# Designed miniproteins, single chains, continued (4), part 43

Each design is a single chain, and the fold is of that chain. pLDDT is the mean over its residues in the fold that is shown.

## One batch from the design tools (miniprotein)

Design m13466
Fold by ESMFold2-Fast:
Structure m13466 (fold): chain A 77 residues (1-77)
Amino acid sequence: EINKEEIEGIILIAVAVAVKYSPDPEKARELANKLIDAIQKGDFEEAIKYARELGELTGDENLAKSIVELIEKLKEE
């Protein structure tokens, strides 16, 4: 069982990992902040957009897909 707060926590960890390993940490932090803000506002489509942009910036498609899947689960709650 996983609740909304746990999903949000996992997203925050995944986003922090993406920022840490980004070739451009400043831009990654900007995208991370936009992603988190979108989630807090309930704008899950915008959050998915920023998750994909973060994945493109880091070159880690699997990380981007994982974050998108977590946002989709959060959307179902």
Scores: mean pLDDT 78

Design m13467
Fold by ESMFold2-Fast:
Structure m13467 (fold): chain A 86 residues (1-86)
Amino acid sequence: SAATQRFIEELKNLVPTPEQVEEAVRALGKLTDGQKFLLASAMVDAGLASFRKAMKLAEGIAEGVSDQLIVAAYELGREAGVLPLP
């Protein structure tokens, strides 16, 4: 969607802090298998990643995924209600 494209564009321009990246990675690593699947599906629907890349990110295997995608995945997971509230 246009809103998702603007969100991604803003994230590309705002370099995430190391603290934000660490928080996103920790949150992703705490997900259940069901939550990982829902997050991966939400990322694919939002056009952020292919299903394979989204599943690897959701499983906590973030190697080869940009910091912007990690932050976007975390925020989409929160928006979708699949990530635990802080």
Scores: mean pLDDT 66

Design m13468
Fold by ESMFold2-Fast:
Structure m13468 (fold): chain A 61 residues (1-61)
Amino acid sequence: MTEFEIDPSMSDEELRTMLEALRRGVEDYDDALARGVTLSPDERAHLEALRRAARELEEQL
């Protein structure tokens, strides 16, 4: 999935799998930043989208 969209019909197991994928994406960006990599505006927007989706999913679970 190119972007992560929360589907209300998903099971708790599917939501947890998506949450782990979102968290991994955030960790990958955070690791890149820690290594001194400069994120493009699009990459920064994607990181913010991943963080928002992860937060919403955590509230759903």
Scores: mean pLDDT 76

Design m13469
Fold by ESMFold2-Fast:
Structure m13469 (fold): chain A 81 residues (1-81)
Amino acid sequence: ADVAAVQAGLDALRAQRPALDAFLRAHASPAQVAEARALLDQLEALLREAIANGVTPEMRARINALLAQLQARLAAALAAA
């Protein structure tokens, strides 16, 4: 993957995170909010690592797994709303 595309993704994630946090706090339990925050922190760390060291197949698999987990948590919050 292009490093510029990964950087744009990280910047977009950082920009959207306050709105996502506010949504989760309104529609999820404190435990679910903490889990979603942990997944977002892990995703940001992996994106920063990918920018610094390049995107490996292992990093891609980990990013995809974290995105799938985040999507599942978001779907659960939407179902609870």
Scores: mean pLDDT 78

Design m13470
Fold by ESMFold2-Fast:
Structure m13470 (fold): chain A 71 residues (1-71)
Amino acid sequence: MLSEEEKRALLRMARMSGVEPENAEEALRLLAQLGRSATAQQFEDLALLAGASPEQARRIGALIAAERARL
C-alpha cells in the first residue's frame, strides 16, 4: 500500500508531466504510459523534484518500472 506522502508525490509527478490524475493509482498508470522509454533513475529524479525523500523516490521509481512492465 502507498503511504499518503507517496500518493501526494505521484500526483505531483503526474501534474508536472502535464496530466491530471483522479487518484494515485491513475497517476502511477499514466506515468508508466508516458514514460515508456524512461529509466527508473529518471522517475526517481522526478519524484525528488516532486518533494519525495530519497527512499520514497527509489520506491516510486521501482513501482512505476513494475507498472510499465505490465503494459
Scores: mean pLDDT 81

Design m13471
Fold by ESMFold2-Fast:
Structure m13471 (fold): chain A 103 residues (1-103)
Amino acid sequence: SMSLAENILRNVKEAYDLVKPSLSAEEKARVEELVNKMEANPLDLDVIADALQELEDIIDDVFARLKKDKAPKEKIQAVMKAQLIIGGTLVTVRALILTEKKS
């Protein structure tokens, strides 16, 4: 599952690069904490899923803010792409948790 964690972190970093120009300093610090938490717990899918859920919530808040502020279309589209990447990654991790046969 180290390879799985590496693929998850690759997706997270791609989403971060897309959303980073639209993040507040506080949001950026929180995303960096979530990335560090996932890197520290590469075998714990529950920790990874919780971190991805919080990251999804941050990106959703950013999307709502950009739409309210009538931000440029390019910024909104970049954040929408980040939503798709993180949402898809979270669905995949949750599916793996549900199919886990360790008990």
Scores: mean pLDDT 87

Design m13472
Fold by ESMFold2-Fast:
Structure m13472 (fold): chain A 100 residues (1-100)
Amino acid sequence: MEEIIKEIEELLQEFIDRAAALGIPEEVLKKIEELFQKAIEYLRKGDIKKAADLIVEALLLADETAKKTLSPEQQEKLRALLDEFQDKLGELFEKLQELE
């Protein structure tokens, strides 16, 4: 379980770094980071559902911010990033549920 939580933490940090490179504002990235940290706390407590909800909230915040602040080309790149991370996170969350 700890190894999977660590993989999720590493993925979430990669998301922040790549979203920053696409031009998501620092204030929004800080809020996303806070939501991700809270999600990891819930994973460590065994509340997988609450953790998933917080991650979805953070990803939706990134998408909404991109629509208001990024060029159409960078919005497409962020959408591709969101799709990639939803798939990867979904696989890791399935593994967490199987190991409980």
Scores: mean pLDDT 84

Design m13473
Fold by ESMFold2-Fast:
Structure m13473 (fold): chain A 74 residues (1-74)
Amino acid sequence: ELREGLEAIAEEVGKRAAGGLVNAAIELGALTPEQAEEAKKILKEEGIELLSVEEAKKLAEELRARGVRLTPRD
């Protein structure tokens, strides 16, 4: 489930952007702790680099403008 979702995102926006999305989702609290751990593991296995929190936030805002679902836990 989560792996398939991340692969779909990686296909659309590229693997580096997928790493940024996961990092942003963790920072914004959009993933449960279990999903965050699984996502990090999947990205590491696929060789996708995680972006810094600043880069991830900027990327998340750009992707939200495109309609990607990523909401703050607030």
Scores: mean pLDDT 58

Design m13474
Fold by ESMFold2-Fast:
Structure m13474 (fold): chain A 91 residues (1-91)
Amino acid sequence: MEKAIKYLKEALKKAKEAKDEEGLREAVDLMVKAEKYAEKELPKEAALSVGVSAGLAGISLGVGRVTGDLEFAAEGIAKAAEIGLKAAEEA
């Protein structure tokens, strides 16, 4: 298994299981880690899709932090991880 795919799966699991902001931050950190490996392991277009997904996860966390809506943040991060994972697995 590519490390990018591994970290995307871990990010998705973490986003679904997270009960607090710290857990959601860990999910975003896993998405950023996935992006770093995607740049090395995947075709440029798939790596770009993973990178955009990591950015969307970060934005979702930021919005959740500002608004206090951690459920919105969790759903946004999970959706971003699913998009990134699909791009990586179809590459």
Scores: mean pLDDT 85

Design m13475
Fold by ESMFold2-Fast:
Structure m13475 (fold): chain A 76 residues (1-76)
Amino acid sequence: AEREELVEEAYRVAKRGAELYYGPEEAERIARETAERVRAGLEKAEATLSPEELAEYLEGLRETIARDEALVKELE
């Protein structure tokens, strides 16, 4: 659940940001590419990190997504 939640959040934030500058098809492409990179990073982290390191990685990812969302909201 947590992995899919983070991927979905990254997708939504990236889509909102891209829609400020691009048409809907290009914004969708950028959002999907961002979500795929986040998913790949999470899969690698889950396969290679200890539980403690994974917890830190997940928190850092949440902070990054929250920061990006705040920046997008400021630019809207």
Scores: mean pLDDT 82

Design m13476
Fold by ESMFold2-Fast:
Structure m13476 (fold): chain A 88 residues (1-88)
Amino acid sequence: SHMEKLKKEAAEEIVKIAKEDGVELSFEEALSLIDSALRVYKTALEEGADEDSAIANALMLVDSGLRGVVSEEAKEKILKIIEKVLKE
């Protein structure tokens, strides 16, 4: 599906960003991060949150998961990639 292709491309980009930051993140770990963000986003929408609130909740999960794992610069890049997947 179009979404599965977007998730794969996003996961590959996240792995590359982490590697450039000196962190070995697996493709499976990156994909899991994206899937977790999508789950939080969908759950928030199902519970009546607006789009912006649902995105904010999903990105908060990602931010927490990457805290102390990657640099703040790498984290901001990863958050932008995941935000693009959510907005699709």
Scores: mean pLDDT 89

Design m13477
Fold by ESMFold2-Fast:
Structure m13477 (fold): chain A 71 residues (1-71)
Amino acid sequence: MTLEQLKAELVELGRRYLEAAREALKDPNADPQTLLNLVTVALWASGFDPELLAEARKLAEEADKRIEEMK
């Protein structure tokens, strides 16, 4: 496995976790810790794709707001 293949796999992982986090945000019964974990993985994995990273950052802000509202 080359470094370029690993980067591509990491970006794909980030995309999948970003989608999972979006689905979790739509669920009013979503566990806050699950939301936080999904968003955290998406942020880390999206580091090699600037557009994906920007989307992950927006979702992280939305997740933080959701968690604050659940207090």
Scores: mean pLDDT 78

Design m13478
Fold by ESMFold2-Fast:
Structure m13478 (fold): chain A 79 residues (1-79)
Amino acid sequence: DLKERITERLVEIVREFVTDPEAAERLAAEIERLRYSKLEEIEKELLENLEQMKADGTADAELGYRLAEAIRRLREEAE
C-alpha cells in the first residue's frame, strides 16, 4: 500500500531530524493518524505542525526541507 509506505517514510524522517524527542513523537503520531487521509491532507497537516514547531523552536529548519522533498518524491512515484 503506497499510503502505508509514505507514512512509514515520513515517520522515519521526523524521528531522525526533529531535535526534540517529544515533538518528534507528537509529529510521528499525527502522521500515523493521517495515513487514512489523502496525500494532500497529509502534506497540509505536516506543514501546519512543522510551522508550530518552528515557532516553539523544537524543529530543525532542515526538517521542513526534508519533509517537503520526501512528499514531492513520493508524489512523483505515484504520478
Scores: mean pLDDT 66

Design m13479
Fold by ESMFold2-Fast:
Structure m13479 (fold): chain A 99 residues (1-99)
Amino acid sequence: SSAEEVLKEAAEKVAEELLKKGAITEEQARALKNMSVEEMKELLVAVYTDDEEKVRELLEKILPGLKLTDEQKKEAIEVLKKETSRPELLVIAHEALRG
């Protein structure tokens, strides 16, 4: 679906930016790019609702061996907010919140 394509594109951009910043490994970047649609939506909802601890929990659950400091968590959230600021992604987040 178009929604799935937009989510995958956002996940790829997030993974590439975090890898470029040295925040994650190449293996963790691959895991982020290979998230399920359900995992992508859950992460998007956490970003949309400014649930910073949920973002940390989800990233640490999805990305093998990732343990985020408070500084790394803030950096990851900034990247996520920037790469998910598209109107199409906000619609997906809102629809996911409705069930």
Scores: mean pLDDT 82

Design m13480
Fold by ESMFold2-Fast:
Structure m13480 (fold): chain A 91 residues (1-91)
Amino acid sequence: RLEERRRELREERRRKREEIVELMRKLGFEEKQILLNQLIGLEIALIGLDLELELLKKRGAPKEEIERLELEKEILEEEKKEIEEKLKELE
């Protein structure tokens, strides 16, 4: 179940990211600007997830809730790595 949700979320996020990239490209943003914008957004989201996970663990939240956020964090970390690699290829 968790592995299937990971694949589904990864796929959904990839599609949405592609839509956003295409929109930003149509608005005249350069590829580097698009990637930097995505990287900043991912870093902010990861900081928020880390804080939320810390608070949930301190409060003894259900394991399912903690696992859901940890899965989301894993996906965001993977996306961040992909963006960082694309940025290196542009320079």
Scores: mean pLDDT 81

Design m13481
Fold by ESMFold2-Fast:
Structure m13481 (fold): chain A 85 residues (1-85)
Amino acid sequence: TTEEQRRAAQEQAERVLELAREKGREVKEKGPSYWEEAKREIEEASREAARALFEAGVLRTPLGQEAVAGTMAHEGIRTAEEIYK
């Protein structure tokens, strides 16, 4: 992996984490009934981030795209949960 590819991946991961923090705060403010929607939005953002990396040639396979999307979603959901509890 090149430095440029690592930087692109880190940038996308940071965007997903920032969204996750925002969603965690939103659930904390509005209540636990918003948690399922927050998780869906984090999962969607993670899929979009992985797709952007695939389109940019950072990820070469659909399995790689799926794995990265899953990892970003897991980390994002964990981050949001830590904020709202």
Scores: mean pLDDT 82

Design m13482
Fold by ESMFold2-Fast:
Structure m13482 (fold): chain A 88 residues (1-88)
Amino acid sequence: MAEILEAEKKALEKFEEYAKELSERKATMAELAIRGIFALLAQGVSLEEAIEKTREFLKPVAESLGVSEEELEEAFEIAKRIVEEVLA
């Protein structure tokens, strides 16, 4: 549990470096993806399942904010890469 919370903090710190180069909508989606994945990991969900479920949960959020499928995909790839790096 503590290790997951520390990994989330590290992921969000790494994300701040990427956020400077992203649009506000992409940055928001990527941050929500990172937080969602770690919330599921904290519940004991596997990394692969946490990634899949978070992607599904963010689809209606992206739609409500006018985020395109392409922007959501790009934001999710950034989030996935950061999460995988901090858990490696």
Scores: mean pLDDT 81

Design m13483
Fold by ESMFold2-Fast:
Structure m13483 (fold): chain A 92 residues (1-92)
Amino acid sequence: SVKEEAKEAIEKYKEKVKNGEMTEEDAKELRKIAEKAVEAAKNTTPKDSLSYWYKLATVQYYKKGLEYYEKGEYNKAAGYFLNAIASLLQIE
């Protein structure tokens, strides 16, 4: 379900982020999904070094997203949250 929610989030928000159109509400929703992605990544034992790096990337992108969210830079925050979500989908 987390991976399905992640795929839906990417499809829904990728163009809106690219166009600089993300609202606080959009960034807040992506933050919740990215938080679930981080939890899922932390609970996954990576099968190889590539999956390990995607696990780290999920956490690091989420932290960057929080920094921008706290500053009110919602479009930048959303971009980082989408990168965290996308990184989770690469973990096998």
Scores: mean pLDDT 86

Design m13484
Fold by ESMFold2-Fast:
Structure m13484 (fold): chain A 80 residues (1-80)
Amino acid sequence: MLQLKLELLTLASEVARLARELGRPDLAERVTQIAAKAVEADNPELLQQSIELLRKMKEALERGDLERAEELVRELEELV
C-alpha cells in the first residue's frame, strides 16, 4: 500500500508539472486533487487503476495531446 501511494503521488506530480508546462494549470489542479482522494481511499485496486490512468495521461501530455489528457482526467475523476 505505501509503495503504491508513493508511486501514484510521484506520477501525479509529474503529470501536473507537464500540464502546467503545456499551459493547463486547471488540469494540474484536477490531477492533484484526485490523486489526494485516491490515496485517502486506501484501496489497492483503485490505486492501481489510478496509476494506469496517470501513466496514460503522462504519455498523452508528452505528445501534446491535451484532448486525450482531458478525457483521461475525466475517466480518473469518475473512478475516484
Scores: mean pLDDT 85

Design m13485
Fold by ESMFold2-Fast:
Structure m13485 (fold): chain A 78 residues (1-78)
Amino acid sequence: RDELIEQAREHAGEASQAAREGDTQGAIQHVDQMQQIGTSLGKGEEAQQLRDQAIQAINAGDTQGMLDHLRQLLQTIE
């Protein structure tokens, strides 16, 4: 469990960096990895909803909205 949570935190950081660099596809890939980790931890429905919201924020160029949803996803699995 703790190892998966650590991996999710790493992906959150990488998604944030990719989004700030304008790498939309890289940001989405890291958010997808966080969703998979959430599903593995028994939070599949919440993880999918937060993934979809984070991707909408990424596509809108809303870095703060993305960060808020990634933070909620981390709180859900911790």
Scores: mean pLDDT 81

Design m13486
Fold by ESMFold2-Fast:
Structure m13486 (fold): chain A 90 residues (1-90)
Amino acid sequence: SEKLREEAEKLEEEGNKAFKEGNLEKAKELYSESIRLYRESGDILGMLRSSGNLSDVLKAMGQTEEARQLSIQSTADALIEIGKQIDEEL
């Protein structure tokens, strides 16, 4: 959905602002919601971008293992979504 993608982009932008301001908890919440909306819209690149940004936030918070787990999960989610889109085109 285009609407879901636009909402995800807005949350990503708000997350970027929060991260730059050093509000790590707010950045985490905003990026997490952005990832959810990108996933629902099928925007793989948006999902990966926001997941990468969330990983950086988690590392800044000292949550290095959580950042590692997110990177693994985001890669898996992206592969699943790519597979679904290929199956829809076949």
Scores: mean pLDDT 86

Design m13487
Fold by ESMFold2-Fast:
Structure m13487 (fold): chain A 109 residues (1-109)
Amino acid sequence: DKEALREQILAAVRATAERRGLSPEQIEALLAAMERWLAGMTEEELEALLRAINAETLEEIARVAYELYKRGASMATAVGIASRAAAIRGLDSEEMIEAAALFLDLVNK
């Protein structure tokens, strides 16, 4: 159910933003942007985004992107979903580079 997935994603985004200490105004702006992103996504892309937002490790974010790519998503779509999840989670540039390296290792093996 795409609607249930969208509601779960918005709840996960809010919880993550609150843990990061974003202001109420920043959280509402982020949620409004998220609703626009989610409107055009497939159910498989929504599931991948939710998994990436809730991922406990950089390896899990990389694996979610790889599985989506392997199932026929474009490189841009797979990387885009992982990058959005990383931004929501507040990953720094070093963590994002590490996740990208893990993703490329999976693709090139």
Scores: mean pLDDT 82

Design m13488
Fold by ESMFold2-Fast:
Structure m13488 (fold): chain A 55 residues (1-55)
Amino acid sequence: SVEEQLRQLGRDMAIAPSGRKGTQLYLQALKIGKEAGIPLEKANELVGEGMREAL
């Protein structure tokens, strides 16, 4: 699902080897969320869930 893709991108961001890579993954997540019609608030929530799971 798109929601699971956003959570996975959050997990990948938490362990990203650089801030630049983390930013690229975040922008990818925002693009996927926007194309799927997911509100920015919800996309950020899902990404945040993934980040917390990986840390």
Scores: mean pLDDT 84

Design m13489
Fold by ESMFold2-Fast:
Structure m13489 (fold): chain A 94 residues (1-94)
Amino acid sequence: MYRYRLVITVQGVLSSAQQQQLTTIIRTSLESQGFTVDSITITNDPVNNTTTVTVDFSTDSPLTDIQKAILIINVRNAIENAGYTVISIQLTEL
């Protein structure tokens, strides 16, 4: 099993309701693409007015560069369509 970490930074300090909404959006986006979401953690940064979401997920096969790019685009679009501003998305292999 191959494990990956997605680190997403969005603009704003999110409320509990917004955090739950964002978690659902990210989970649904990844699971609809065939990935297994292992954990999601959220950290607010009031100093920088940002919220960071760390998602650990797994797949049975290694991701190609094209699959990584499509994953990032799909997750970004899902978040931005919900009204959030994405500052950065980083994908790393664990």
Scores: mean pLDDT 87

Design m13490
Fold by ESMFold2-Fast:
Structure m13490 (fold): chain A 106 residues (1-106)
Amino acid sequence: MEEERRIERIRAVAAASPGGAGDLVRTLLEYHEAKVNGDKEAYEKYRKRLRDELGFVPLTPDFDAEASKEGEDAILDGMVAGLAGEPPETLRAYAEKARAIDEKAR
């Protein structure tokens, strides 16, 4: 229920946002849906698209491959939560997770 409501809110934002901003929101929605559904192939495809095509860059290039993926996921999850209108406390949790991953990789 909550996840369906989140997806529907993000979809509404995507529909209201033409152009590059709309493309980013649509790709974030596809990434989130793939992650929730456990579609590993689609998840990796949309994660790579966010990084390579939309100019999204993780916090540090010095992460090992696994830590970099966890950091990217935490940032992307935070963006999805923001688009869905989640409370600031939830957004801070994602930011703290990304920071902890960055700190661990150093």
Scores: mean pLDDT 72

Design m13491
Fold by ESMFold2-Fast:
Structure m13491 (fold): chain A 62 residues (1-62)
Amino acid sequence: SKKEEFIEKIKEEGKKFAKKVGELFKKPATFTVEQISDNTVKVTLTVGDVTYTSEVDVDKAV
């Protein structure tokens, strides 16, 4: 489905971004996507000791 394709795209781009950020700051960096409902995913970026979290409505994004 278009939602599944969008979620996979977010995972791919987020992992690439985390890798670049980790290399730039020389810190462990991880990007995770957790589906919390049919229409919402929770995105988490951790860089060293700092965590950034956001919720994305995938119905409105596709």
Scores: mean pLDDT 81

Design m13492
Fold by ESMFold2-Fast:
Structure m13492 (fold): chain A 85 residues (1-85)
Amino acid sequence: ANAEAARKLADLVAELLELKYKGEKEEKIEEVKKEIKELLMTYGGKSEEEAEEIVEKLLEDIDKIIEIGEEVVEKVIEYLRNGSS
């Protein structure tokens, strides 16, 4: 259960990074943010407030990754989606 939830969370974080990097519509970004919050609350034992703070911090880290450049963005997405399997 926790391993499956962690894999789903990694996939959603990769999707969020890709959406932000490509400058996709805010509506799509908000949908992925909501899914991440729900996973953190359901499987991570976080409150709604704690989950929201984690998502906002993830967005700040994503913005920093984007500022570093395309190669780092692509590498992070690959690691998040493909994992260690």
Scores: mean pLDDT 79

Design m13493
Fold by ESMFold2-Fast:
Structure m13493 (fold): chain A 100 residues (1-100)
Amino acid sequence: SALEKEIKELLEEMIKKAKELLEKNPDIPAHVREQLERLIKKAEEAVKKEDLETAFKIAEDLAKLISHTGLELNNEELLEVAKEMGEILKKIKELLDKMK
């Protein structure tokens, strides 16, 4: 459906933002980097399976971890990306609710 396609594109945008964040921020602690990479992989697998509700929940966890890390590191770029992800998540939630 058109709604499923839009949700998938928004989820893929979030995954892309998270990957770019890891590339641009080498100072992210190794244990956090490993957690982010694991969440990215799980989100990609959920999107591939078209399990959009599971992908959305993983994307929420991804945004929360980025936000928490940004606060701990006092890193404005991580906080800005987390804010952008939050806005994308709001759009995804609205589209998912329309499918019910």
Scores: mean pLDDT 88

Design m13494
Fold by ESMFold2-Fast:
Structure m13494 (fold): chain A 56 residues (1-56)
Amino acid sequence: MSPEELIERGLESALRWVEDGVPVEAALAMLRKEIGPLLSEEQLEALLARFREAVG
């Protein structure tokens, strides 16, 4: 899976978690823990920024 696909799938999953009642901060922590090691720091920050914009 490419980094772009990981970012897209990570964002989709995190948005579903929030829709299912997972707190935004818990979803952010899960993204950092599960997807963070598979992305560069810059790519992870882009994913987290997109997620924050989508929920805020």
Scores: mean pLDDT 81

Design m13495
Fold by ESMFold2-Fast:
Structure m13495 (fold): chain A 96 residues (1-96)
Amino acid sequence: DAEKQARIAALEAELAPAVEALLKELEPYVEKIKEAKEAGVPVPKEVLEKLKKYTDPLARALEAVRNGDLAALRAALDTILPGRAADLVVEMAQLE
């Protein structure tokens, strides 16, 4: 309904700075991956190891969504999202 959509929009607006911070943190690794692909060389192991700190929690978050486990979703996202951002995502998921 309209009230539910308005609440989701408000939560998205509050979440936006945390998502922007995460994207800025990931930007140098994404650029190194692009550079490696353009040069036709393997991505450096250090870059892959750093990305694994994000991809492993994201994989756990996806599994939690599949299982409807909001507590596991919050815990997984809390490892990569700053402040109350994980709580905001869980609130949005509860509204959907």
Scores: mean pLDDT 75

Design m13496
Fold by ESMFold2-Fast:
Order: C-alpha cells, then structure tokens, then sequence
Structure m13496 (fold): chain A 64 residues (1-64)
C-alpha cells in the first residue's frame, strides 16, 4: 500500500518536473496532465500524509 502510493507520488513528481522544465512548448499538454494528476491526488488524498498532499498540491499549482 505505502510502496504503491509512494511510486505513484514519484511518478507524478517526475512528470510535473519534466513539464516545468519544458513548459514553453508543453503548456497545453501540461494542463491536461495536471488535471489528471489532481484527480489522482483527490482520489488518494485520504491515504497520503497531509504534508505529502500539500507538497503535491504545491507542485501541481506551480506547474500551472
């Protein structure tokens, strides 16, 4: 359980970072991926620590 959620978190963080770095050409794609990431976060929010949720929400907002 924890391992699976940690893997999903790392995948989301990697995706957000990738699009942050390349965002000049990827804004439309980033918006779609960020919407998907938000949906996943909301679905798993109750299973994550409040600090992890805050970090993921901040990264998603910063990538906008």
Amino acid sequence: QQELLEQQKQQLLALVRQYEENYEGALATVKKELDTARQILEQTKDLLSPEDVEKLEKLIKEAE
Scores: mean pLDDT 70

Design m13497
Fold by ESMFold2-Fast:
Structure m13497 (fold): chain A 86 residues (1-86)
Amino acid sequence: AENTVELPAEDAADLVIGLASLPGAEVKINGKPVTPEEARKAAEEMAKQYDKATVTVRESADHLEFTVKAGDKTITVRVPRAALAP
């Protein structure tokens, strides 16, 4: 199942930065794999350029995929469920 929420671009940027720092996290910008530092820079630029962003969460057996969209920019972070264990 997919859940989509709209939040301030600054909050979405903080989410991307936090998720990208988790063990095993994979980040893509517009479908291209990037480093965690590139992801942070892109998230900061997104927050500077846009007021709002949408975050879509997709679940799989072993992973959660977060897709953050603002304007024409799409940042996708794929995180192992083990990294988010309570």
Scores: mean pLDDT 81

Design m13498
Fold by ESMFold2-Fast:
Structure m13498 (fold): chain A 53 residues (1-53)
Amino acid sequence: MSEGVRKLAEALGVSPEAVEAFLAQNADNRTEVAKAIAKAFGVPEELALEAAK
């Protein structure tokens, strides 16, 4: 699990495993899905991009 996933999970108040599982379900659009989450929850896009790596 990447550091980016952990940081995004902390910002969202969910487990890192939940974030990783959600991104894995959307592997074809992992970066776009991460950006959408950041926009919806008001977290920095840079944090979402790190999670998408």
Scores: mean pLDDT 76

Design m13499
Fold by ESMFold2-Fast:
Structure m13499 (fold): chain A 108 residues (1-108)
Amino acid sequence: SSMEKELEELMKEIRAKLAEIKALEAQVAANPDDLDLQIQLGVKQLELGVFITVGVRKFLKVSLEKANEFLDAVEALLKETYPDQAEQIDAVSAQLREQLEEIAKKKE
């Protein structure tokens, strides 16, 4: 379906952005006093956050089920990339899912 293709394309972009972030994290670790690298890393992390939020809104306009499918894929990828942050990822994901359920409920 067109939605499955859109999910695949969005996940491809998220994987690419995460690869850039991981490369910058390695550069920051090698150069801990380089403030420019630290700011570049922060900007890329914010860009990823905005991109995920746009994806959530896009799928929520289709259905709550599609928004949750997108979040399931994002959550799995983030936990694979940052296993040490699994609890933090779960907490943010749970809060976002609760907000999406309330938004969907108001459309009844």
Scores: mean pLDDT 88

